# Ledger of designs, part 13: designed miniproteins, single chains, continued (4)

Each design is a single chain, and the fold is of that chain. pLDDT is the mean over its residues in the fold that is shown.

## One batch from the design tools (miniprotein)

Design m12420
Fold by ESMFold2-Fast:
Structure m12420 (fold): chain A 90 residues (1-90)
Amino acid sequence: SNKEKQEKLNEMIDKLFEDLKGLREELKKGKLSKEELEKTIEQLKGLMAQLEEFAKTVELSEELKEKLEKLKKEVEELIEELEEEIKKLE
């Protein structure tokens, strides 16, 4: 049902927010290699693409739309931070 899809999407979004928190804490330690930073960017892009594809199959509530847009922004901001760290290693 659409309600079950909404619940699954919400759980996926919450999990990715928690994963982003862990990645930000790891990034602050300044110990990631250029290869690890590049792999993390590709993984984040892949996870976001999969989540957006699933979201297209779901009739979104306003709360889920807002939550998904917030997630997109936080993922984009983290990717920019990771790209800045890569530039420092060049």
Scores: mean pLDDT 86

Design m12421
Fold by ESMFold2-Fast:
Structure m12421 (fold): chain A 68 residues (1-68)
Amino acid sequence: GLRDEALRAAIEASGDPDGVVGARVALDAYEEGKSREEAIELAKKYSGHPLSAEIAAEAALRKLEELL
């Protein structure tokens, strides 16, 4: 599905566990109607590594928007 493709893009950009957690948080927030900026900030807040989370979240959301 679209979420799986977005997560694949996130793993390619930042495959560490903190990046993957960040990408999942960002996708959940974006699907709930939050802005891209808010989704990325939540990813950074709730992951163990803000930089990895930001890179992965940005890649995931970019891929999701390309597929929509």
Scores: mean pLDDT 83

Design m12422
Fold by ESMFold2-Fast:
Structure m12422 (fold): chain A 65 residues (1-65)
Amino acid sequence: MKKRKLTEEQEKLVKEIDELASKIPDPRLQAEIRRKVAEVLSNSTDPEKQIEELKKIIEELKKRL
């Protein structure tokens, strides 16, 4: 996993999203959030764009918690 691994920043953001999603009691919302993260990571090869989209997901989750 060395040639196209996530940056440390991307990895931290993904972990933060997964932790926040785990605090949500609705399994459908948890699945939706995880799917959205996977789509962000699949749709772009630009780590900066992926970081921006992951930060938006975190912001939305924090507003709900």
Scores: mean pLDDT 73

Design m12423
Fold by ESMFold2-Fast:
Structure m12423 (fold): chain A 65 residues (1-65)
Amino acid sequence: DKEKQEALENKLLAFASTLSVDDQEKLAKELERLAQMAQSLGNDELAEFLRRLAAQIRAIRDQQL
């Protein structure tokens, strides 16, 4: 459900904005690792979602630098 995915993304991004820039980078790297694992298991949809989320967290980090 795209609507539920958007709501989850918004909540996670709001949470990420409360983290330090170092913790935001760590979170983004973990999401990228999970995306690689999802892709290797054939779950391209999940991999795309996780990569998009990681990029959004990095964008928040860049705004705080």
Scores: mean pLDDT 81

Design m12424
Fold by ESMFold2-Fast:
Structure m12424 (fold): chain A 104 residues (1-104)
Amino acid sequence: SAARAAALAHPETVAALKRMIDELIQAVESAPGVTPEALERIRQLAEEMLKAAEAGDYDAFQKAATRLGRVLAEHLTDEQRDAVMAKLNEASKEFIAAVEAARA
């Protein structure tokens, strides 16, 4: 929807998403046994999400987010995934709040 696209592209939403991505990359880099190839794929998908958000392309954003989740599941252990998600919990809440505020 146009409202979702506008909310996603809002400067505050994009800033919150960038913070969440920065925390994700830091958490994954800290995970033992993550290969340089896996880390690069995660960075590429995170950048794809950020560019889709900046463009207000909600469909591309969702597709990139889904692919990112799958790559994380393929390359991280269950314990490592839980640890990453726990670290992202606050940034994720801030991103959701920014989207909701932009839609108001």
Scores: mean pLDDT 81

Design m12425
Fold by ESMFold2-Fast:
Structure m12425 (fold): chain A 56 residues (1-56)
Amino acid sequence: SAQDQLREAIFEEATLTMQIMLELVSEKPDEKRIEELEEQLAKKRAEEAEALKQLQ
């Protein structure tokens, strides 16, 4: 359902945001991994927005 998609996207967004922050404060930040996580975060944000529109 759209509600389930929205819930999952919100939790995954939060998880990805935390992973990016943790990588940025690490002693040896992996720039490639940060870039990949940021791309995944953008996709989850788009998925969240789409699911939200379906609930209207």
Scores: mean pLDDT 81

Design m12426
Fold by ESMFold2-Fast:
Structure m12426 (fold): chain A 62 residues (1-62)
Amino acid sequence: MESVTKAIAAVLRAIGAEITSQIEDKETAEKQKKDAEKFVKENEKYLTPDELAYIKKILEKI
């Protein structure tokens, strides 16, 4: 259960940053990206390689 919750939280953080970037609030998007990257790094052991690749791809767009 904990690993699934951490994976979902990481994906939602990445998607949130991407959505913020689309409204052109670049400063907020960069902050959310940094927070998402930190969360992913701290919880990497709960994520599959496919989930990590997906999150990285989303964050690279910002």
Scores: mean pLDDT 73

Design m12427
Fold by ESMFold2-Fast:
Structure m12427 (fold): chain A 73 residues (1-73)
Amino acid sequence: MVEELRAEYRRLAEEHRAALEAAAQDPELAAKLAELEAEATERIRKLVAEGKDLEALRLALEALRRAAELAEA
C-alpha cells in the first residue's frame, strides 16, 4: 500500500508538473498554493510523528490533488 501510494504521488506530480509550475509564476495563485502546502505539511508532520505513515501519504496525495485543481482552475 505505501509503495503504491508513493507511485501514485509521483505519477500525479509528473502529470500536473507544468500546471503547478505555471501557477507558481502567478503571485496570487502561488500564495494560495503556499497556504495549502503549509497546512498540509503541518498535518503530515504530525501524522508521521504518530507513526501513521499511510495516513500521512494519503493526506499528501489529497494535498497534491487540491493543488492541481487550484493550478488548473
Scores: mean pLDDT 79

Design m12428
Fold by ESMFold2-Fast:
Structure m12428 (fold): chain A 83 residues (1-83)
Amino acid sequence: MLEERIKMIAEAAREAAIYYEKGDREKAIEVFRELKEEAIRRKDEELAEAVERAIEMMEKGEEPVYAFVKMVEELLEYEKKKK
């Protein structure tokens, strides 16, 4: 369900932002890697792909809040194709 996915990525993004503000970018990225593993365990391929893209953005120096926005946009595109 979209609402559950949004809550999961919001919680991860909040945790990642705390590490990022403390200068610990590697731990911020690790939070998203753990979220990706959870998505794979749940067999949620769309969530796993959205999180992987967020990880790539953060590895390129993007802030967690923008990675969160990108994940939300990707999941909303998935909902539009739900038929």
Scores: mean pLDDT 80

Design m12429
Fold by ESMFold2-Fast:
Structure m12429 (fold): chain A 122 residues (1-122)
Amino acid sequence: MKNILVLDDSMEAINETINNLRSVLDPSRYRIFGAGSPEELEALLEVEEFDLVLVDAEGGNFDGLEVIRWVRERRPDARIIALTASRDPALIAELLAAGADAVIHKPASTEELVATILAALS
């Protein structure tokens, strides 16, 4: 069983991402969780082991770079994927340097999300 955590400050975005992933990923192999804040993310990390964390880098209520660094420091073996609407190469380089294993540009198709997640978990 692989545990995936989605962090976004929009509950609508979390629900859309989780529903899209659940439509493709085998529920006997994958559990998907949502966190609306870094505080909810921290609480979930205390009670569950996560194989992958999906971080919205433009969370208006938190710094996505700080969250990625925080997760990497505490969960060195977890895969981290950053979601961003930015196409700035400097920001992409900072997300990777902070500990992201991959960066996905928004809007992202379900196919792109699933392919990137499966590659990260391989």
Scores: mean pLDDT 85

Design m12430
Fold by ESMFold2-Fast:
Structure m12430 (fold): chain A 87 residues (1-87)
Amino acid sequence: SEELEKLKYVQELMKELIDEADKLREEAKKNGMSLEKLREASEKVQKLLKELEEKLLEMIKNKASLEEIEKLVKEAKEEIKKIFEET
């Protein structure tokens, strides 16, 4: 089904995003980000990822296109990058 295909795709996108967030955290740590700032950034990322998953599941239920799903994930990816740059 289209919904099942979208769900599997969203699961793969979320996995890739989590892996990238982990790499960005490692990079920030190597670049001298303090433990306090790393914890703050991690908490912001976890909240963002949880909110994103909830929004993506709602979008699937509402028959959102793959393009709409990809756009939201791309926006989340840019926000995660900013969190590790700004915090």
Scores: mean pLDDT 86

Design m12431
Fold by ESMFold2-Fast:
Structure m12431 (fold): chain A 79 residues (1-79)
Amino acid sequence: MKYVLTEDTLEKLKALASGFELLGEVKVGDVLVNVAYDEATGTLYLKFSSGAVLRLTFDEPLSLEEKIALVKSVLEQVE
């Protein structure tokens, strides 16, 4: 699944940077992505090597296993 990124979204991500929990780097195919999770908002952030950032917000908290599975699924769709 892909989401539309806006400049407003990127500015908000910069403002929230201090609250991020870094899950590390994930590689699927040739795509390298930095992954961060903000537990306060239930939001997963995917930063691509291009500098683009994708934001996914969840109404229910995700387990670590679900976060990793979701990131892999998103990246597989980018191949």
Scores: mean pLDDT 54

Design m12432
Fold by ESMFold2-Fast:
Structure m12432 (fold): chain A 61 residues (1-61)
Amino acid sequence: SAEELLKETKERLETLAKEGASVETLKELAEGAAKYLRNQGQEETAEEVLEYAEKLIEEKK
């Protein structure tokens, strides 16, 4: 489901950020998930994924 994908994507983004993944890697993962969600008509969930990734990127400094 979209909700499960959102949860899994957030957990993956969090783990990658903690492991020192690049800004580019985090953006690519978020973009891929958002594109999939938008193709499923889940625009609000797609936006939530992108906002979460942006938050992690800003926290990374």
Scores: mean pLDDT 82

Design m12433
Fold by ESMFold2-Fast:
Structure m12433 (fold): chain A 62 residues (1-62)
Amino acid sequence: MERGRALLERVRRDPAFAAILREELGGTLEVTEAFVAALQRRFGLSRELAVEVARELVRATA
């Protein structure tokens, strides 16, 4: 599975998954350096891709 792309698609298609993942990563509604770093550590994402995933998580759970 392509980690970054598959994660982005999952977050976009499954708001319940997005909400759970956001809570696991610290429950923030902001795209912060800490949130981006947590995504990079957990999924091995580049910074650019981690920022994109963080934005989608915030959007999907707002």
Scores: mean pLDDT 73

Design m12434
Fold by ESMFold2-Fast:
Structure m12434 (fold): chain A 71 residues (1-71)
Amino acid sequence: SEALTLLELAVQELLEAKNEEEIEKAKRAILYFAGRVPREEAIAVLERALKRAPSEAVRRALEDAIKTLRE
């Protein structure tokens, strides 16, 4: 689906984020597109991204997004 493709692109932007502003922008995009994908599928995408997290800040952003989707 288009929403899944955009979610995966937003995740890639988060993994490439260089500062807090870029992390927050990518996190907002992730939550927006994740809301348009089946919840279990969105969570699976984010859990796979956690294994690739280059920094603690990116890892925390992914964990926060997963928590938000589970609530």
Scores: mean pLDDT 87

Design m12435
Fold by ESMFold2-Fast:
Structure m12435 (fold): chain A 98 residues (1-98)
Amino acid sequence: GPYVVIADFETDEKGEEGKKKAEELGGGVSLIKGSKSLVVAIFDSEEKALETVKKMEELGGGVAAFNRETGEILYESGEGLGVDIAKTGSEVIRLRLR
C-alpha cells in the first residue's frame, strides 16, 4: 500500500509490541533491531496508518507517517526519529533516516 508508518523505540520489547500492534491493524510490518528498535509498517488505507501512529505513540515511540506515492507527510513527531523524504521524478519517495 502507499501509506508508510515508521516508529522508533528505546527498547526491543517496545519494538516487538509496536510490530504486533501494527500487524493487528493490517500492516505489512518489518522490525529492525539496533541501538533502537525501528518498526516500518505499510498500509493500504490512510485510516489504518493513522490508527497505527496513535498506537505507536501510546507505546512511547517516535513516529512518522507518509504517503510514499504522493510524498504527503501525514504525521511527524520528535521522539528522536529524523526522517528526510525526497521525491524522485516518478513521485517515488526516497526515505532517508537521519
Scores: mean pLDDT 74

Design m12436
Fold by ESMFold2-Fast:
Structure m12436 (fold): chain A 83 residues (1-83)
Amino acid sequence: SEATLEAIRRALEENGGRATASQLYEKTGVSKATLNRYVERGLLEKFTLPDGTTYYALSREFQLEVGIDRGVEALVEAVKKVF
């Protein structure tokens, strides 16, 4: 649902653009199965670190559109502050 995706988007935004399934569940009540459905739809990305921790993020396209990419935002703000 749109409301569910918006809740996930806000939770990811508050968490610096990525979160575990457990963190998203605590913030939104959304199950891992629902998160995986959004990954299948191309709205979220899922990646697992070597330690076995799995993170979710908005797709790269949606991250850029919403401004959730803190790496890019931090770089832009650093450039503005220096120049």
Scores: mean pLDDT 71

Design m12437
Fold by ESMFold2-Fast:
Structure m12437 (fold): chain A 68 residues (1-68)
Amino acid sequence: MDEYIESNSRLVRRTLLAAGVPEEEAERIVREIERNLRRYFETGDMEALKKVSDILDALMAALDAKAA
């Protein structure tokens, strides 16, 4: 579980940094994703998994707007 969360966190962080997101902001986003993923794996809360999806969708939309 933790290895899976860490692997995904590294990928997301690397992608955000490559897209020009500041390190401090990237860290906050990664931590929020990790928190929700950990909650899902610990409790089976599907709402936590949905929050991860929503965060990723919001990030993609924000990055598109920022690139314009």
Scores: mean pLDDT 74

Design m12438
Fold by ESMFold2-Fast:
Structure m12438 (fold): chain A 97 residues (1-97)
Amino acid sequence: SDEALEEMVKQIKEIAKRKGIDLSRFSEEALRELAEFIIRELGLNTVELIQSDEAQFKLELLFTPFRREEDRQAAIELLRRLGLSDETIALYEALIS
């Protein structure tokens, strides 16, 4: 839903703010594409689901830096194969840094 998409964009921005990551260089389109991908992959299709403790834990884990460079590269390659834009992939890389 549009409400779920807006809530997910808000959550991404709040996580970036807590991590000290500047998102001003990324378009709203890239933020929305990443939000839509996360909603689809995690099944978070309502505002209530996104605001749940389980969803908040999963989002924090999703944006935690990888311990192994091989795993980071595998995640980036997977996003590229799934058709995410170069800007959205760069946004994801910034969020996991």
Scores: mean pLDDT 88

Design m12439
Fold by ESMFold2-Fast:
Structure m12439 (fold): chain A 92 residues (1-92)
Amino acid sequence: PMRPPARPLDERARQLQEETREELKKLVEEIIKEHPEMSEEQRKTLESAVKLISDNIGRLAAQGASDEELAQARKNGVEALRITAEHALSSE
């Protein structure tokens, strides 16, 4: 089944998506700095998580989500990214 094309982001949704992506990328850089031994696959997993989380924020904003809902989704995204990093690092 083909996924329906995503609705284009308006300027507000795009801005929130970009800001969320930048914050999550900074968090990933801090994790990598603390764990320079991370494999390329583990790094790609974190990058994929950043994309999924930031894309979700943009989609919610485009659908007219409230500032409170967007703040909660962003908080949940940061937590999910941290859990993903801990899981990747503990997999031996």
Scores: mean pLDDT 77

Design m12440
Fold by ESMFold2-Fast:
Structure m12440 (fold): chain A 63 residues (1-63)
Amino acid sequence: ATVTVAELNALDDVAFVRLLESLGVDVSALLARVPPGTDTKLEAARLLPEFGVTVVGDLSELR
């Protein structure tokens, strides 16, 4: 599966989680690897390739 940074930027936190679930991502395992106090969406997006999802675009542009 492939997602773009622009697609991820269009999603709120609820829609982001729903997208990951639809792609077959183990969201609980992914979120357990995100350190507390960090940008959850950015850290989750950085981990997506380990869960079989390719992220296209510059992660520094993620909001």
Scores: mean pLDDT 78

Design m12441
Fold by ESMFold2-Fast:
Structure m12441 (fold): chain A 115 residues (1-115)
Amino acid sequence: AAAQALADEYAERVRKLIDELSKEGTKEAERLRQESPAGKVAGGIIAALVNAGRLAVDALHGTPEQLDAAIEALEKAIEYAREASKHPEVRDFANKAIEALEELRELVREVKAAQ
């Protein structure tokens, strides 16, 4: 019951965070010119965020193993964004992505703890 209630509440929040940050990242990649090294890094952050975030949404009503897989995917996306944040051109976007991914990871952890 508790895990189900948290999953229902957090699924919409997770989708909103992914959508908002994906839109911001798309604008940033366009600004940086997609063919540039900085534009490619921004595109990589968007891809990592979307892939990890979708896995998190799908896992929220799932098994402990699915939640663990989502946490691992989010941690890998955070690592990618942290490396990306070393590039001054994408630093601000990368830092926003890290904050959002860390929030998503915490939401998934809370659902798992409630099981």
Scores: mean pLDDT 78

Design m12442
Fold by ESMFold2-Fast:
Structure m12442 (fold): chain A 61 residues (1-61)
Amino acid sequence: GLEEAVAMIQAAPRDGGAAAEALGLLSRDTGLDGREAAEVLAKAPGLSEEARRIVLQLGSL
């Protein structure tokens, strides 16, 4: 869920692989596509601006 996805990114905030795994988890749990999941995750509290940017970039692919 969202809390688990946020925790994955917080453990490795500069790792694009962690962000991609978190997006995949949230997409699978919610049924949202990658872009929609990225928008939800980017609004979550506890992410740095850099982590939020990485998430949104990955979601746009």
Scores: mean pLDDT 80

Design m12443
Fold by ESMFold2-Fast:
Structure m12443 (fold): chain A 87 residues (1-87)
Amino acid sequence: EVKQLVIDFIEEVSKIMKASEEEKEAMKKLAESIASSIKSVAEAKEVIQFIADLEVLKARLQGKDEVAAQIQALADKYIAKLDAIEA
């Protein structure tokens, strides 16, 4: 469940970024690898925030402020789901 939320988050980020089919496949493999290493809800939240921070920065550097806002909103949504599991 917790690991699946991390995978789902990265998958939704790839859709917001309008990633190519090859990029989506690479991101899915990376997501599965990262998720396999997660041991706690706290680690899952850290992973989601780290990925969000990187992709938000990347979008902002490209002048895509709306994409950056969408990625941050998505991260906030998934962190809230993880907080609900932890509570």
Scores: mean pLDDT 82

Design m12444
Fold by ESMFold2-Fast:
Structure m12444 (fold): chain A 99 residues (1-99)
Amino acid sequence: MLEKLEELRKKLKEAIDNGDVVEAAAYFLSIEAFLRTGKFLDIEKVRELLEKGDFDGLRQLLASIFDNPLFVDELLAAVREILADPNSPVMKYAKKLAE
C-alpha cells in the first residue's frame, strides 16, 4: 500500500518535471483519492478520460469512490487548473505532494 503511494508520488514528480500536464493531473487525482479514501483510482482510465476531455466521465469515476460530492467538485476544479496553467497554485501543491 505505502510502496504504491510512493510510486505514484515518483510518477507525479516525473510528469511535472517533463511538463506532462495530463499525466500530472492523473497521478495527482490518484494520490488525492488514496489519501482521502484509502482507494486507488484506475490510472489508465483516468488518463483516457483526461485525454478525451471527458470531465463528465471523470466525475462519474470520482463519484464511485467519494461519498462527498464537494470532494468530487474540488478535485475536478483542481484538475482543470493543472491542465490549463502549469504555474497555478494547484500545480505548486501537486509539486509539494510529489515530495
Scores: mean pLDDT 82

Design m12445
Fold by ESMFold2-Fast:
Structure m12445 (fold): chain A 74 residues (1-74)
Amino acid sequence: MELSPAAEAVMTAAAEALTAYLEEHGLDETAPFSPEQEAALRALVAEVVRREGARRGLPEAELADLLAMLTAPA
């Protein structure tokens, strides 16, 4: 997959938001997440991707691809 510089910046912002959320709530990425925590993390990632994607002028197709990749259930 080819990421534009804008898409890479959005991915970085999403990763930073996840790290901040995990630290704030005392969660480790290896911790067992509840379904509610998993839903909250997916919602957080989706919101950050949409916000930062819009701010950075990501094409709608790239934004949709990032949302699908980052918010897909395991």
Scores: mean pLDDT 74

Design m12446
Fold by ESMFold2-Fast:
Structure m12446 (fold): chain A 78 residues (1-78)
Amino acid sequence: MEAYREALERADALVEEGRAAFAAGDYERALRLYQEAAAIYSRLLELLRRTGTPEEIARVEARLAEVQANIARVRAAL
């Protein structure tokens, strides 16, 4: 429970830092932060496929999709 929550909170924090970097025009830093967040969400999703509820899986899938869309936006700005 704690490890899952900590990983989710860390990934969410990386997304917020990525958004701040993007707003500042630091697209390369934003890309790295979003990629780190995506890696954490992907790892959590793999774990949840074995032990999670459909609701937990859907939540992490939605967050992963959002960060992947942000990565695409950053790449378009580079």
Scores: mean pLDDT 85

Design m12447
Fold by ESMFold2-Fast:
Structure m12447 (fold): chain A 55 residues (1-55)
Amino acid sequence: SRDEQIEQSAKKMADQLLAAGVSKDTVLALIESLLAKEPEVPEEVRQSILDYVRS
């Protein structure tokens, strides 16, 4: 689904940024900015992405 694609894309972007040495705080801010552009994304998916980065 589109929500699954958004979740996977966001997690992949987070992984790439973390691997490049970007801080978790910066990655969280970037993910929040990305999710702000997708207002229809369910809260469960948003929390899944944010918790993934925090872990």
Scores: mean pLDDT 80

Design m12448
Fold by ESMFold2-Fast:
Structure m12448 (fold): chain A 85 residues (1-85)
Amino acid sequence: SEAEARAKELVANTTEEVIEEQAKAVEELAKERGISPEEALRELLEEARARLEELAAAGEISEAEARAMKALIEAVAEKILEHLK
């Protein structure tokens, strides 16, 4: 339907814009740290994973929630990495 087609296009376009803005932020952080954008993204990802593991170990979130969140941040990081050139 026309509504479904528009919704899919809007979601795809919005996701692309968000990923592009995140890629720019990672490039700026990399410049501040004097490292590559890919390395800055990897450091942020490792920091996020460590925090999720700490929250799970403390019982603030479940192990399943920590795994789901890790999978989500990995997927988002992969898309950001595709835009780093």
Scores: mean pLDDT 75

Design m12449
Fold by ESMFold2-Fast:
Structure m12449 (fold): chain A 64 residues (1-64)
Amino acid sequence: GAEGEELARRAEEAARAGDEEAAAKYSTQAMIAGLKEGTPEALERAGRAAWEAGNLAGAHAAGG
């Protein structure tokens, strides 16, 4: 739904701005929202959000 779409959008904006913490947070929330919604579009957003969250977590781990 709109919540998952908004969270995915915020994650993309945060990632583009270099805010890795905000991007990871919103990506994770978008993933959870998409999985709960269960539509094909929501599942695709969830998959992308999960990939982005994993990628950002890897970057954070390398910097920590």
Scores: mean pLDDT 69

Design m12450
Fold by ESMFold2-Fast:
Structure m12450 (fold): chain A 94 residues (1-94)
Amino acid sequence: MRRELLAPQDLVAEVAEKMEILSRSPEELAEKYGISVRNATKTKELVRYEMREDDEKVAELLSSMTPQEKATIERMRKAATDEGLARIQKLLEG
């Protein structure tokens, strides 16, 4: 809504990240981004809770993570955003 009008790039980046993470299995994400299957599974759960706007479960899941797991997931999510954006831009180019 208002956010889409003010920052369309942020919306596209969010969609790109979520599609990249949710379109792959935890095993595929672990191999592609060099993380454990456990961390890949936690990343998928976090993204699904965010999409459902389940702020309580997002906070609970984040509170259960170590600082190392959080850093690993953050790096993976940045890489997934870049990959997803490249795929969307390629599709838009035709």
Scores: mean pLDDT 78

Design m12451
Fold by ESMFold2-Fast:
Structure m12451 (fold): chain A 85 residues (1-85)
Amino acid sequence: MEEKEKEIERIKELATRLLSDDPAVRVQAAQELAREVFNASPEVIKEVADEVIDALAKAMRDSDPEVQTAAALGLIAAAIKKRSL
């Protein structure tokens, strides 16, 4: 499914952006990742849940409090979606 492949690629790209040296990019990536996870299909979540949770858990230890807050919201979204599967 083309749509599923695009969603998976987008989520993985956002997880990579959490490693950016720019705090603003990391805040945006965490917020967008949370939104993508919240709106993702169950099939997409099954494929990426562990990778997303790992990336956001690392972002929770970020030096920027806005990144930490965005990562916490993303983790809540990912955990809810994973448990709903």
Scores: mean pLDDT 78

Design m12452
Fold by ESMFold2-Fast:
Structure m12452 (fold): chain A 70 residues (1-70)
Amino acid sequence: MSPEEQQRIHDELSLIAREVVDLYREKNLTEDQLLEFALKRLRERLSDEQVEYVRPLLESIIRQVVRAMQ
């Protein structure tokens, strides 16, 4: 991937991370439910290859959100 494409993927991830924080705060969803929501949202904006590239970062972010708010 180009550096510009990597930056765009990270920007999209940052937007979805904010949505995940808001959704967790409002609905107290499980980590698995938050991950499924975020993956669905990413697939609307990114290719399957780009989603798989960012998946480990997304999983890390969701885990950090859930742990920080417990």
Scores: mean pLDDT 78

Design m12453
Fold by ESMFold2-Fast:
Structure m12453 (fold): chain A 82 residues (1-82)
Amino acid sequence: MSPRELHRKRMYELFKEMVEKKYSKEETIEKLKELRDEVYKETGDERLVQSLENLINYLSTLSEELMMKFLEHEVKEAEKDE
């Protein structure tokens, strides 16, 4: 599996967990920061790290309700692609 395919799968699984467990905004941002650090350590792919930084920044501008709707939409779209 390519590093990018692995990252996409990890993002899907993480978003699904966030939706199913009803993560708070703070928990969501913290988990994404942890994933960013792991991706950098595992791959060194600055582009993937930057995409995670952009996502963290975007989600931090949303309310918890809008963040949850975004995560639900992303999970649904990922499931349609398979």
Scores: mean pLDDT 80

Design m12454
Fold by ESMFold2-Fast:
Structure m12454 (fold): chain A 85 residues (1-85)
Amino acid sequence: SEGQELVDLLRRLVDLLRRRLDYLKENNYPESLIKLTEDTLKRVEEQLKRAEELVRNNGSDEELDEQERRLGEVLLEYQSRLMEI
């Protein structure tokens, strides 16, 4: 349940970041912002693959909590970097 909620959250974040990346590219936003969003998308996609593997293999609550913590760090880094651009 908790692992599936993490996977569902990550899938929604991947979709949101893809839409945002497309929007930024179509509207000729700065390359720095496009690059940051692209790099963040790649990190979230990798976390999604790992979360799906953990759920499939009945990973521990500790492993799922660690993945959620890492996702939080990625999102905070993205937000912080957006404020600097």
Scores: mean pLDDT 87

Design m12455
Fold by ESMFold2-Fast:
Structure m12455 (fold): chain A 58 residues (1-58)
Amino acid sequence: ADLGTAAAEGGRAGAAAALAGASYEENKQVGMDAGLKAGATPRDAAAAGELGARSAHA
């Protein structure tokens, strides 16, 4: 998958985890893991996880 799609997937997974009651840190980890699994670089996956956690906890 392309980097943008992988990062978006990580963000979605993190946001879904937060809605299910995950903590901010757990949400970041879930988003990062999903992004890495989808083929994002560690940097992009980490950014996607943080963005997902921030939007879910805003």
Scores: mean pLDDT 72

